# Ledger of designs, part 81: designed miniproteins, single chains, continued (3)

Each design is a single chain, and the fold is of that chain. pLDDT is the mean over its residues in the fold that is shown.

## One batch from the design tools (miniprotein)

Design m10801
Fold by ESMFold2-Fast:
Structure m10801 (fold): chain A 83 residues (1-83)
Amino acid sequence: MSERSLLASLITGEAIRLVGLVVDGEISVDELNAVVKGLMGFMDLYDQTGDLDKAYEQWLSQETDPRAKQVLTDVVNRVKKRL
């Protein structure tokens, strides 16, 4: 599996989990949208840089949503551990 495919798969899994939290009434649609926007912004940076560490550092300097930061940090750490 490519690094990008692994990133996309893990991000998709996190998005599905967060949708479940909205359905259960634990978070709002606005909170879900903030995280999804952050994760999509990261993928754009990843596609532009071709480098996981550079994309992550640039993204982390710009992102303000704490849930998006936690979700992506966990995803990036999982990707690095597997590759």
Scores: mean pLDDT 84

Design m10802
Fold by ESMFold2-Fast:
Structure m10802 (fold): chain A 73 residues (1-73)
Amino acid sequence: LGSNPALASIEAAKYYIRMAKEAYEKGHLGTAKLYLRQAIDFATQAIMVSTDQEQIDEAQKLREEAYELLKEI
C-alpha cells in the first residue's frame, strides 16, 4: 500500500530541486548542479514508470524546472 515508484521519484525530484536551490543560495554552484541532475533523473524515472497523466504532468514540470535552473548556473 506504499509501493508507488512514480510518487517516490516525484518526491525525490522535489527534494533535490529544493536542495539545489539551497546550495545555489549559499554559492555552492557545483553542489547545486549535482542536485539538479539528480532531480532530472528522478523526474525522468517518474515519467517512464507512471501510467497516471497527473503524475506524468507533475514530473515533466519538475524536469523542466530543473533544466531551467541548470541553465542559470
Scores: mean pLDDT 85

Design m10803
Fold by ESMFold2-Fast:
Structure m10803 (fold): chain A 70 residues (1-70)
Amino acid sequence: ADEATALAQKAADAGKQGNKEEASRYALMGTIAAAVAGGPEGGLAFSNAFYAGYQGKDPTPFVQAAGDAA
């Protein structure tokens, strides 16, 4: 669903901005949604998108994985 990809992207963007509160919020919401729909791989993809953004890496592969898992 579009929501999973959007949440993963928001988590990555919040990570890039150093906004840990918003990033954790979106990552948690996306992890729960992806875990329900796609199992633990989806949840990990959301967390990885956040940390990739936070570390200044390209989050695109993790955002796509989160969308695919959900």
Scores: mean pLDDT 65

Design m10804
Fold by ESMFold2-Fast:
Structure m10804 (fold): chain A 80 residues (1-80)
Amino acid sequence: ELEDLIKKLEEVASKVPNPEQALRAIELSKKAYEAGEKVTAANLLIGAADNIIRESTDPQVIKEAEKLKKEAEELAKKYA
C-alpha cells in the first residue's frame, strides 16, 4: 500500500544526515496520493529512495532504501 510505503521511507530518511531532498519528495508524494495521483506518488517515492541511497553511508540504511525503491517501482507499474 502506498500510504505504508510513505511511512517506511520517512523512517529511513530520518537516519540520513542530509534528509531534506528525500523528505521534500515524500511530502510531494503525500500530496499526489491525497489528490488520487497514485502513479505520480509512487514515482516521487522512487526519487526519495534514490536520494537516501546516494546520501547514506550506512549499508543497512542503503539496503532498506533499495527494498523500498523496488516496492515503489512495483506500485508505479501496478497503478499505470
Scores: mean pLDDT 85

Design m10805
Fold by ESMFold2-Fast:
Structure m10805 (fold): chain A 73 residues (1-73)
Amino acid sequence: DAQATADAIAEAVKGTPEYELVKRALDVAVKTPGTTARNVGIAAARVAEHFGLSDEVVEAILKAAGITREEVR
């Protein structure tokens, strides 16, 4: 469920300085036609890595989405 995954990721990064960047990526990914929970997680993790967010934030996104670092590459 793409929306449930987006909600879980948003909850995992809530209170971080990077919350707004990740939230924007989630909003775009969820509204993309044909999106999946995996694609939402990958989009959020890629945005976090692209902007150089902390390992803690990236790991929180990966765990909330149920994906591995290898799936983002």
Scores: mean pLDDT 76

Design m10806
Fold by ESMFold2-Fast:
Structure m10806 (fold): chain A 67 residues (1-67)
Amino acid sequence: MTVKFTVTSRGPFTNDPDVIQKYLDEAAEKGITVKHENLPAILRSGQIADALEVAEPGDTITLTSSL
């Protein structure tokens, strides 16, 4: 299965694409793969940040939304 983490975003939230890209770049530098589907940018940024705190190099973080 592809779901590694289920995280609840805690503020602050952001829809700034530069901030979101920084989190994605940080994950890539740590060797972590991030997948996100059907998530608003604001939720993605917070969830990625929270997941990165607990992820180990080589892990995959998958963020999903149920609509």
Scores: mean pLDDT 56

Design m10807
Fold by ESMFold2-Fast:
Structure m10807 (fold): chain A 80 residues (1-80)
Amino acid sequence: SAESRALIAEAQRLFDTLSAEEQEEYIKAVEEVEEYAKKKNIVLSDEAVFRLLKTLTEGLREKLSAEELKERLLKVVDES
């Protein structure tokens, strides 16, 4: 959707402002969330995927640590 594309574009712009080390920490956090969902056999709906994208973008905007971002993303997965 147009809304999802806008969020992805914003997230990418914000991510590109991070140092290489911070980018690696964020990537690891997202990968750990994906692995958690997979191990729990959670099938994410399109709405849940949109909520994850929104949460990721908001976390980047708020300059959350990778650990804080991971906690927020895990909560969205658990509520799915």
Scores: mean pLDDT 84

Design m10808
Fold by ESMFold2-Fast:
Structure m10808 (fold): chain A 81 residues (1-81)
Amino acid sequence: SAAEAAARAAEAARAARDVREAVDALRAVLEAVADDPEQALAVGIAEGLAGIALGVGRLAGDEEFGHRMAVRAAEETAEGS
């Protein structure tokens, strides 16, 4: 029914908004961590952050941001190894 379709559309819109907010928050955290050398010094964290940064860039439609953060994480991993 039209009412069921409208309810599903409203739910999808709320979910999309929540996902965008989560992506924006994660993007801010990744940027803050990249600017904090102490957090970037852990090899395992740097590798994980590179993967997350690429994913966030794709979800946000900003692959350049994802690549920049991934490069920073990779550089910290190389220096820490």
Scores: mean pLDDT 64

Design m10809
Fold by ESMFold2-Fast:
Structure m10809 (fold): chain A 77 residues (1-77)
Amino acid sequence: SGEEFARWLLEEAPKALPTLAAELARHVSPEQARELAERFVERVLEAIREAQGDLERLTALLRRVEEEVRREVEAAA
């Protein structure tokens, strides 16, 4: 269900933060990598809450978050 998937993402997304920060640190400074990782996780959590179980809306919001993070990484590199 959409609610079950959203709950799983809310629990798992924060756990990915150290791994995401480590990967981003290959392209930007360690400080910027941590800030970008934290902001990415925060935006994902916001998208999940805003979608309210609507998987089509969630997919669209997550694609927007991905595009925004990509632009921020490119600007920081």
Scores: mean pLDDT 76

Design m10810
Fold by ESMFold2-Fast:
Structure m10810 (fold): chain A 88 residues (1-88)
Amino acid sequence: MKKEKQTKLLQEFVRRIRETEPEDLLDTLESLLKEAEKEGADQVLINTLKLLIDALRAGRDISPQAIVDAILSVGETLGLPVDEIRKA
């Protein structure tokens, strides 16, 4: 995936997580994972989303902000403009 397209994808994901109620986080993350796979997103993003989904299914208390921080960390790992992703 091109860096510009990946940046827009992560911006959309951060926005959707920020707009998600805590009880809906698992459903939102599963939706984001399907979208990431459909778009051919980087494996680092796909693996990170899978780990977050598994942790939530295991009953771990993960805040929406912690999920946003994980997505920003993916952006940093991929060399994307993290400040632009954070502003979403």
Scores: mean pLDDT 85

Design m10811
Fold by ESMFold2-Fast:
Structure m10811 (fold): chain A 73 residues (1-73)
Amino acid sequence: MTPEERKLLELEAEASLLTMGATIAKKAGDKEALKEYVERLKKVLEELKKHPAASEELIEEVEKRVEEFEKLA
């Protein structure tokens, strides 16, 4: 596995975990935790947009999640 492949997998895993955390925070009504997860997810989205092997589908999925959660934070 190349460093680039590893970085992409790490970003994908982080996006998935942050999306799960944001969903839990939303259901719990924890606005502070939700805001934290959204900010971290935005950072992952920025890194995905800069990664040469990141698919447009993955980027669009993460963008959609950020938009959905931002409306609630």
Scores: mean pLDDT 82

Design m10812
Fold by ESMFold2-Fast:
Structure m10812 (fold): chain A 89 residues (1-89)
Amino acid sequence: MIERAKEEIRRLIEEIRALGHDTVADQVERLANRAIDYIERGDELGADIEIGMLLIIGGVLKVAGEDEVAELVREVARILEKLKREVFE
């Protein structure tokens, strides 16, 4: 499941870049990579913090009127939450 989640997340990050939001894509990539690392190490709290940061970024983007990018960021967070549940539950 981790390899599949990594592939899905990479695809979403490339969609964010294709929309011209390289800075957002870079931040999302760093947060997603940290969340996956915490999941792989069994650190559920660490994973929750990184996923929470992604949801905050998504919310900020939506308030800024960047609805399409906000939805892509929220989808990355959803994939990570699903991966977390499959590993820890």
Scores: mean pLDDT 87

Design m10813
Fold by ESMFold2-Fast:
Structure m10813 (fold): chain A 71 residues (1-71)
Amino acid sequence: SHMLEQLKQQIEKEGLELFKKLIREGVPIGTAIGVSLQHAAELLRQSGVFTLEQRIELLKSLQDKLYEEYE
């Protein structure tokens, strides 16, 4: 669904933006990843439209993107 893909992209964007902010503020990478993933997980849960498997897959994908961004 186009609407589900847009919502997924918005949640990923918010997680990435939070991560970048935390890194700029001097938060250690492990903590910044954990906080950003928790934020994304809460948004996915509140949306009510993703299965557990879809949420896990999205969070794993986001974690990989956060590590790539740290370079």
Scores: mean pLDDT 87

Design m10814
Fold by ESMFold2-Fast:
Structure m10814 (fold): chain A 101 residues (1-101)
Amino acid sequence: MQPAPPVRLTIEVNGKKFEAELVRAEFSGDEVRLTLRALSPLPELKPGDKITVTVEVGGRRSAPVELTVKEVRKLGDGLYELTVSREDGERLFAAIAEAAR
């Protein structure tokens, strides 16, 4: 059994790029909650902000995916919780599947 490679995210907002690792994802009703570990300082995100995310798994990159922020919460220790719609979350998971091929 090989361990799954880490899921790395390049997040672009307002022309600036930031790196994070996807720690966990939880589907809850019509929403998906993403727990991110910041690898570079994240900007202050607000509900309604659009971010562009590129996924990297095992050295392979996905096409960029646009997500709309519904909620953002700082958890401490460089961890953030980002809430997106189920539709946005499903598009992100499709990008993860693409990068993992």
Scores: mean pLDDT 81

Design m10815
Fold by ESMFold2-Fast:
Structure m10815 (fold): chain A 64 residues (1-64)
Amino acid sequence: MEKVEKFIEKIEEAEELSKKYGVDGNRKARDDLLKFRNELGLTDEEQKEVIEKIKERRAARKAA
C-alpha cells in the first residue's frame, strides 16, 4: 500500500514540474519517476494499482 501511494504522489509531483518547466521539466520528471519506481521495487500487482488510481484521478480532474 505505502509504495503505491508514494509512487502516485511522485507522479503528481512530475505533473507539476511538467506544467511549470514544459518539455525540460517533463523529461526530468520521467527520469525521476523511473529511478523512484526502481528504488521502491514495485510488484506487477502494485504497478497495476498505480495505473488504475492515476486513470481515476485524471478522469475526476477532467470532469471537474
Scores: mean pLDDT 72

Design m10816
Fold by ESMFold2-Fast:
Structure m10816 (fold): chain A 61 residues (1-61)
Amino acid sequence: MSLREQIRARLLALDPSGYVTPEQALLVLESMGFSREEARALVEAVEKDGKVDIDALVEAV
């Protein structure tokens, strides 16, 4: 399974609606080997109205 596929699977397991909180996205990215700064930059790039679209985040990785 690719890194993108693993991130998508973990995020969807947290919220099957396709949206997660920024905090949930940060925890998953850091658990997958991203630094805190890298994870935060990715989340901030795709965050909209306090939510993170899982598809947008996975495409940004």
Scores: mean pLDDT 83

Design m10817
Fold by ESMFold2-Fast:
Structure m10817 (fold): chain A 89 residues (1-89)
Amino acid sequence: MIKLSFKSKEETAASAEKALRELAKDPKKFEEGMEFAVKWTAENESDEVTAEVSGALLAAKKDPNTSLSSLSEESLEALAKALEAFLKS
């Protein structure tokens, strides 16, 4: 099992940032991915985590290379999981 303690906050942010850059290659998929990630986070996480994820996705919509390091570790992990789930669909 991959333990959360195996990844630093910086590594989790880098994974989420990479997923956002992949989605940004197709603007339609990026928009669908943002909607999916917000909905997935709302269903699986707290309202506070969902608010942070929504804010990060709005920032990424303006600049796909934006840093996510300001997010909490919980919000970064949720965003990374949601984006990976969308990309695997």
Scores: mean pLDDT 73

Design m10818
Fold by ESMFold2-Fast:
Structure m10818 (fold): chain A 71 residues (1-71)
Amino acid sequence: MLEELLRLAEELFSRYPPGIAVGQLVDEVVRRGASAEELRELARRMREQGHDNLATALDILADHKERLARR
């Protein structure tokens, strides 16, 4: 899943404004049921690429998933 999401991010950011690209990628990770671990790794990779807004959104989603899983 991570490699597929990275490829999708590259495509979206090459074709769309950052706000639209972020929204579409967040929707896709939710739809695919990405784990908190996968979301955090994707966020790290996106931050390395300079996509700070997306990385922040992915970290927030990962935090929510971890909190729900901990009971």
Scores: mean pLDDT 76

Design m10819
Fold by ESMFold2-Fast:
Structure m10819 (fold): chain A 100 residues (1-100)
Amino acid sequence: KLSNEVKITLLELLLKYIEGEKITVEEIEEALLKAGASELEAKEEVAIFENIRILIDEGKIELALTLLAHYLEVPLPAEPATKESLKEFIKQQIAELKAE
């Protein structure tokens, strides 16, 4: 079971990417390891990040949101899938994980 700290770190990096920051695989791995992920967990989380990134870059926001909701084991939002709704979803999930 992944720690909330690792999940929060992944979500914060996704939010930065969506907001226009350039994030490398090495930066993702380093941040996840610092958050307490094992080397294997960090590689698995990088793969999830890259899959979501590809979907965002291809404009498949609904699929990116669906994959992220499934990863977090939370219900899919009923709102139309836009880049802005994806950002708000990520911010909400970060806040909920931090409250645990």
Scores: mean pLDDT 83

Design m10820
Fold by ESMFold2-Fast:
Structure m10820 (fold): chain A 84 residues (1-84)
Amino acid sequence: KKVHILTGGAGSTPEEGYEAGYEAAKKGIEEAKEKGATEIDLDVVIVAPDREAADAGAEGAREAAAEAEKEGLKVRLRVTRLIV
C-alpha cells in the first residue's frame, strides 16, 4: 500500500539541519508504517538560514530513507529547501 507523507524541520547550523532532516523523515516513515505502508511518497521541507544547513537537512532525510529501505520499504524521497 502506498502512503503519502508531508513532514519538515528547521535547523540553524549544518548539525541542527542534519538532525532536523533525519528526525522529520524518520517520523514520517514511522507514521506511514503505522498505516501499513509498503511504499512511501515522502515529502520533507527543510527550513534553514543558508545552503550548508539546508543541504545537511537533505542528507539527514536521505539517511533515514536509506534505513527504511533496508527494512524492505520502498521510499520515494523529495526534499524542499527553504532558505530564509
Scores: mean pLDDT 85

Design m10821
Fold by ESMFold2-Fast:
Structure m10821 (fold): chain A 66 residues (1-66)
Amino acid sequence: MTKDEINEAVKKAKEELEKAAKQGASKEELTQLAQKYINENAKTDEEATILSQLISKEVGKILAEQ
C-alpha cells in the first residue's frame, strides 16, 4: 500500500466514522466500524497495523469532540 493509498483509506474511514458519530453511534459502534473498515482495506498484516494506528487516532479525535 502506497502513502497515497493509506491516506485515501484513512480519509474514507474518517468520513464513515464522522457520519456514524453524527447519527449517535456509541464508542463501541465506532470501534466496530473502524475494525470493519481496516479488515476490508488491509491486504497484509503490516497494512492492517498501519491502518489500525491511523484510524484509531481518528476515532479518538471524534470521541474527544463529542
Scores: mean pLDDT 79

Design m10822
Fold by ESMFold2-Fast:
Structure m10822 (fold): chain A 97 residues (1-97)
Amino acid sequence: MKERDKAELQAKAAALEPEREAAQATGDPELLLRVGLREALALLGLSDEEIEEILKLPLEEQLEIFREKAEEAGVEESAIEAALEDFRELKKKVEEA
């Protein structure tokens, strides 16, 4: 990984820390899902503009784009499936709330 790209990804992750802490403190599954997806997409190297456009789509389309981008980034299929399972469980909790 290029040092510049690594620093950018670390900065994006650090910027999301207050939102992650707030979501964890409230236990709100909608906030946890939104923050989790934003962090995952940022760590895959997507721009803030690309992430905002993806987050406007229906959740199933967001998860499909996440899968595609993770596969392109060379993430292992087992790790992608585990992340998708976690996001789908949060979605179920949002639908139950």
Scores: mean pLDDT 71

Design m10823
Fold by ESMFold2-Fast:
Structure m10823 (fold): chain A 99 residues (1-99)
Amino acid sequence: MNEIEFDREVLAALSEIAAAITKNEGERLKDTDPEKAEALHRVAELFSEAAEAIRNGDYDTAIEKLREAAQLARESGDVETAGIAENLAKQAERLKKEA
């Protein structure tokens, strides 16, 4: 179905946007909270890895990377970024069931 391909492209794009936002937030925090900045940099990398996995149709890897991102964000105290990662993982699970 063309809709599944479109949803996959949208989910990958949203994951890349999440990566860019998270990286930008980490850059802003690097002078005030370097440990949190480092954690957010790693979370951004996980979002980008998830986006690549989604584009390749590898939803298992995408879900794993997004769940790791959510856990790391939550441990760093960024509950908002953790929520974004959890929601993206849920969307990846939905697309896997439809594929």
Scores: mean pLDDT 84

Design m10824
Fold by ESMFold2-Fast:
Structure m10824 (fold): chain A 75 residues (1-75)
Amino acid sequence: SKEIEAAKKFLEGLVDVLRTQLRQAGVPEEEIERVVEKFRKEGEEIIEKNKDEPFSVVRDKLLQLMDETLDRALA
């Protein structure tokens, strides 16, 4: 669906931002890829579980996941 496509595109945008922020924080590339793969997997699960929801609902959940991921990785 158009909403699922938009959510997946948004998730890939968040992945790019996540990589950039982790690199700026001095996280090693191997660790960045582990964090990114976990984030992508959890993000795809959110998209699938909320496939019948408006994009705004999925977007907010993905943004929360990103905040939690950054907080944990940079702690």
Scores: mean pLDDT 88

Design m10825
Fold by ESMFold2-Fast:
Structure m10825 (fold): chain A 77 residues (1-77)
Amino acid sequence: SFAEELAKLDLSEEERAEAEALAARYRQDPSTLGELLQRIADLIRAGRHRLALAIALLTENPGLVAMVREAVAAAEA
């Protein structure tokens, strides 16, 4: 499950709070998807891959999770 994967990322309380805030904004207003994707892309470029994955997992959107996993894998290659 996404919750089990999120637990494995071993995020700090601050990183968890940041991810929850960003995901909550998207869940409340799906029109913010473009802004969320830009933030995730910035985090991947900064090497903050676990935080980027946590944000995707917390949205509970399977398509978004798959896209972010592929982007992280490409950035690590």
Scores: mean pLDDT 84

Design m10826
Fold by ESMFold2-Fast:
Structure m10826 (fold): chain A 87 residues (1-87)
Amino acid sequence: HAAEAFAAIDAGDVDAATEHIRKLIELAAKGDKEAAYAFGEALARLHLEHPEAEEKALELDELARKTLSKEMLGEAQRGAQAAVAEL
């Protein structure tokens, strides 16, 4: 769930955040647009708030680009833009 990814990011638990973000990618790969949006938002927040997680964030981005459709990547981009606009 998206809530677990955001809670882990807020707590600075990079490993937990990575696992929950990976679950969002799995749901998005199955056509869950809400999960795709939440994935984009969570990944952008991980990049911006936790620079120490750079390698993990890049691994998640690469996984998403390999597994998600254009439509799901579009939803993820919208989520990422929302995260950036909040900062």
Scores: mean pLDDT 84

Design m10827
Fold by ESMFold2-Fast:
Order: structure tokens, then sequence, then C-alpha cells
Structure m10827 (fold): chain A 69 residues (1-69)
């Protein structure tokens, strides 16, 4: 779980320009949301942080992998 979270944090820091603390907060927020909430956050990251469709899709897949049913 921590390894997958760290991959998302790295994307948010390197591509989104977020600090580690802010990137960690974004990851924890997404993990607390339902699918609709996650899509809303991903849309905001794309719009305001300049993440590409490929980067957003990678984050989406990593979040779903962390969320065990």
Amino acid sequence: KEELKNEIIEILMKKGGLSKEKAEAVVETMLSLDDRGIETVLGLLKKYMGLSDEEVEKIRKLIKEIQEL
C-alpha cells in the first residue's frame, strides 16, 4: 500500500509541483472518497496542476489498486 501511495506522491510532486506534505494530503483525501469524488479530484488535478491524461489515468489505476473491496 505505501509503495503505491508513494508512486502517486511522486507524480503529484514531479508533474503537479506539489510539496510532499500536500501530495500526501491529496492521496489521503482521494482514498476517503467514493468513485465520483475521486473523479472530481482527478479533474481538478488535470485543470489546475497541469497533469496530462496519461498521468491522471495512472493515478486513477493506483488509487483503485489501493482500494481493496
Scores: mean pLDDT 80

Design m10828
Fold by ESMFold2-Fast:
Structure m10828 (fold): chain A 80 residues (1-80)
Amino acid sequence: SKEEKIKKIKKLYDELAPKLSPELRKLLEEATKKIIEYVRTGDWEKYQEGVQLIAEALEKASPEQRKLLEEFIKEVSEIL
């Protein structure tokens, strides 16, 4: 269900967010909101906006934080 997908995505964000810098956490929070909106509405534009915010986070991330973000992307992709 959409509710179960949203719950799983929120859990992934909650587990990752404390491990990120404040700047990366903010980008991931906004990206997560867009992806959740896509799950609720089917609005592909929201998915694209979320992906763009994650791309910005990856550009700003250290190698260690980049690996964490890549794992998040993989896990969210498997839920969607």
Scores: mean pLDDT 87

Design m10829
Fold by ESMFold2-Fast:
Structure m10829 (fold): chain A 65 residues (1-65)
Amino acid sequence: SGAVELGNAAGELVKEGKLSEEQGEAAMRAISRAMALGLDAREAARLMVEAGLSEEQVREILERA
């Protein structure tokens, strides 16, 4: 379930203009990869940073989820 909340948070941030559509897509790919690998929220956060999101953007996704 945590991945649904993370995905919804990323989508809301795109709608608010805090993430670009490209950054939102990158976040969703990282979240989907973390789910497929059975990784926790910390590892999902790391994958989002590796995908080009800032630590502040990742923190905001996690805080809203």
Scores: mean pLDDT 82

Design m10830
Fold by ESMFold2-Fast:
Formats: structure tokens, C-alpha cells, sequence
Structure m10830 (fold): chain A 82 residues (1-82)
């Protein structure tokens, strides 16, 4: 768990430094982190949102489905961190 946290932090810091968005491998590390923490629902939502983003790379605005999934993810993360 701590190893995954440190790796996720390093990937986020690199993304900020380079100005590039998170890569597929970066998203995979996040998914693995949430699964390792016993949060499979959060891991599944992160995976689904990334898949939709990947399938719609030219989309300027999020779809209603993306908004719904993102809202559900935010709610679960808020509950877990409370």
C-alpha cells in the first residue's frame, strides 16, 4: 500500500513537472492501489472512466455517463477519506 502511494505521488509530480497528462500506466497504478486498499468499487470506476476517455479522445466535454461515473467516484472517495 505505501509503495503504491509513493509511486502514485511520484507519477503525479512528474505529470505536473512535464505538463503532460497521466499515461495508461499511471492510471493502472492508481487502479492497483485502490484494489490493494480493499476498494474494488473505486478501482472499477477509475478504470471505467479512463476507458471512456480513451475511447473518446476528441471529446471536448464529458458525456452524461462520464459525469455520473465521476460523481460516483468522488462520493466514494469522500466517504472513504472521511
Amino acid sequence: LREYSERIRALIEESIRTGKPLRDEDVEVRVEYYRAKGLPEIAELVEKIHKIDKENPDAVTPTPEQKELSEKLYKLLKEWRA
Scores: mean pLDDT 64

Design m10831
Fold by ESMFold2-Fast:
Structure m10831 (fold): chain A 87 residues (1-87)
Amino acid sequence: ELEKGIEEVERLIAELEEKLTPEQRAKLEEIVAKARERTRELLAASPEPLSEEEREEIVRLLELQVRAETAAYLTGEIEPSAFIQEV
């Protein structure tokens, strides 16, 4: 269920971000912004016709995933590879 997946990722992000220092949060936002822009570029270059709504949803989901993994890495509580295996 898509909504359940999004809620779980958002919850994990919230828990991890609460443990971040202001400096780590700034680094997280920088990484997320770069990932979001890269994803937009890849989707725009895609030969497969996706609706604007579909592209927006993909960007949103990937942004949440990158945010969660980066926050986990910065806190040192979860390795990115371990987080990917759990998802």
Scores: mean pLDDT 70

Design m10832
Fold by ESMFold2-Fast:
Structure m10832 (fold): chain A 79 residues (1-79)
Amino acid sequence: EQEDIERARRILDVVDEALAYVKPELDSLTEKERKIVEHRVRMEATAAAQEAFDAGLSYEEVRKRAIEAARKTVEEFKK
């Protein structure tokens, strides 16, 4: 239960960091597009972080995967 709380907190932290990482790209979008893409980034980054923790990866690797998921989400939207 303590591990669950710590994991949830770390996931929230890495999702916020992933959003900050892609913020310049998000700020270049219209208000409507930004809200849609931001929501997608939160979902994809959360999923990537959960998968990485389930795989027993380090916190640094979890962060890298969450940021990579956010980056790919923004890139796919621009296609």
Scores: mean pLDDT 82

Design m10833
Fold by ESMFold2-Fast:
Structure m10833 (fold): chain A 67 residues (1-67)
Amino acid sequence: MKELEKLISEFLLAINRGDEEKANEIYEKIVSLLDTEEQKELVKKMYEAAKNKDYDAFLKIYRELLE
């Protein structure tokens, strides 16, 4: 859990910087920690929300990912 939270924080920072390569690298690390396709799709939706600066949607999806 703590490692996932740290990676999501770094992921959001990379997106905010416009660093797509770094964001994709961190995304792959996050996905590697997830066991289900449902969780992987949630992370993809979080990425889209963050890129659109829709932090309400981002937080909602993040809570779903953490159960």
Scores: mean pLDDT 76

Design m10834
Fold by ESMFold2-Fast:
Parts: sequence; structure tokens; C-alpha cells
Structure m10834 (fold): chain A 85 residues (1-85)
Amino acid sequence: MRLEEEKRRLIREFARLYEEGAPGVELSELARRLVELGATPEEVARLGLELGVREDVINILVGMVGAEAGDIEAAEEVIRRLAAE
């Protein structure tokens, strides 16, 4: 399986679990798995937009990926760009 297809699958699963009110521990696990696959805040934002995920969910995912990667500044920059359109 291509790494991008697995990242897309995890992003869809994150959006689904968020909508279902899943605990933050489960959401953090998906963000951690995305980072293990080499996903960046910018990449998960791009893929989330391509998949039609709601912007509020993308912002949470981007923030969690940034935290797991130790790259909070990159996550904040991506969130600002999304808000600016």
C-alpha cells in the first residue's frame, strides 16, 4: 500500500471518530500513527482538504499532528493559512 493512501485512510478515520465523539486518547493515537508514517502538519491539512474533511476537524488534526511531531510552530502556521484562505 502507498504511504499516501494509508495517510488518507487514517485522516478519514480521524474525522469519523471525531464526529462520533471518540476520546482524545483515540484521536491522539491516529495523529501519532500519521507522524510515524512521516506525515507533516502541512501534508495532513492538504490531504484533509482533498478528502472534504470539515475545516474545524482539519485544524484539530493539524494541531495534534504538530504536537506528536514536536513541530507546533509548523502546525500554527498551517492553521493560520487555512483561516486566511
Scores: mean pLDDT 82

Design m10835
Fold by ESMFold2-Fast:
Structure m10835 (fold): chain A 84 residues (1-84)
Amino acid sequence: MLSEAVKKLEEAAKIARSSGTENGKRAAELFEEAAEYAKQGDLEKAIQLLNEALRLAAGSLPPENLKKVISLAGEALGYLQDAL
């Protein structure tokens, strides 16, 4: 299940980065950091970084990209919470 969370976080990061905005790039970095902490088993930190990435994305991504990122991040959050 953590492998699925990592995959969804990495997919969200790619979409955020593709936006070409500074905040989109920063959101992508936070999603990538969340994936790294999930790989290490630090699920609480992974969830914290995921929520920070979503907050940045919400203010900066085009609506179509934001919808995809919210969906992927929501799936990742579900996997991370189930592993707690």
Scores: mean pLDDT 85

Design m10836
Fold by ESMFold2-Fast:
Structure m10836 (fold): chain A 59 residues (1-59)
Amino acid sequence: GSEQQLSSLVNQIVAALQRHKQDVDPDQAKLRRIAEIALKQPPQHRTDDYLLRLYLATK
């Protein structure tokens, strides 16, 4: 995806973490890696649950 799509998805992941009251200060490099993986999924599959699970599974 473009840098704009990647940045938008990073913001979506951060918003999901905040909505679910995660007290983690997210690592920006980790967020970018997760966003790149999530961009391969169609938008309807990029749910908060999916993004949070992907974040927690990624080191």
Scores: mean pLDDT 77

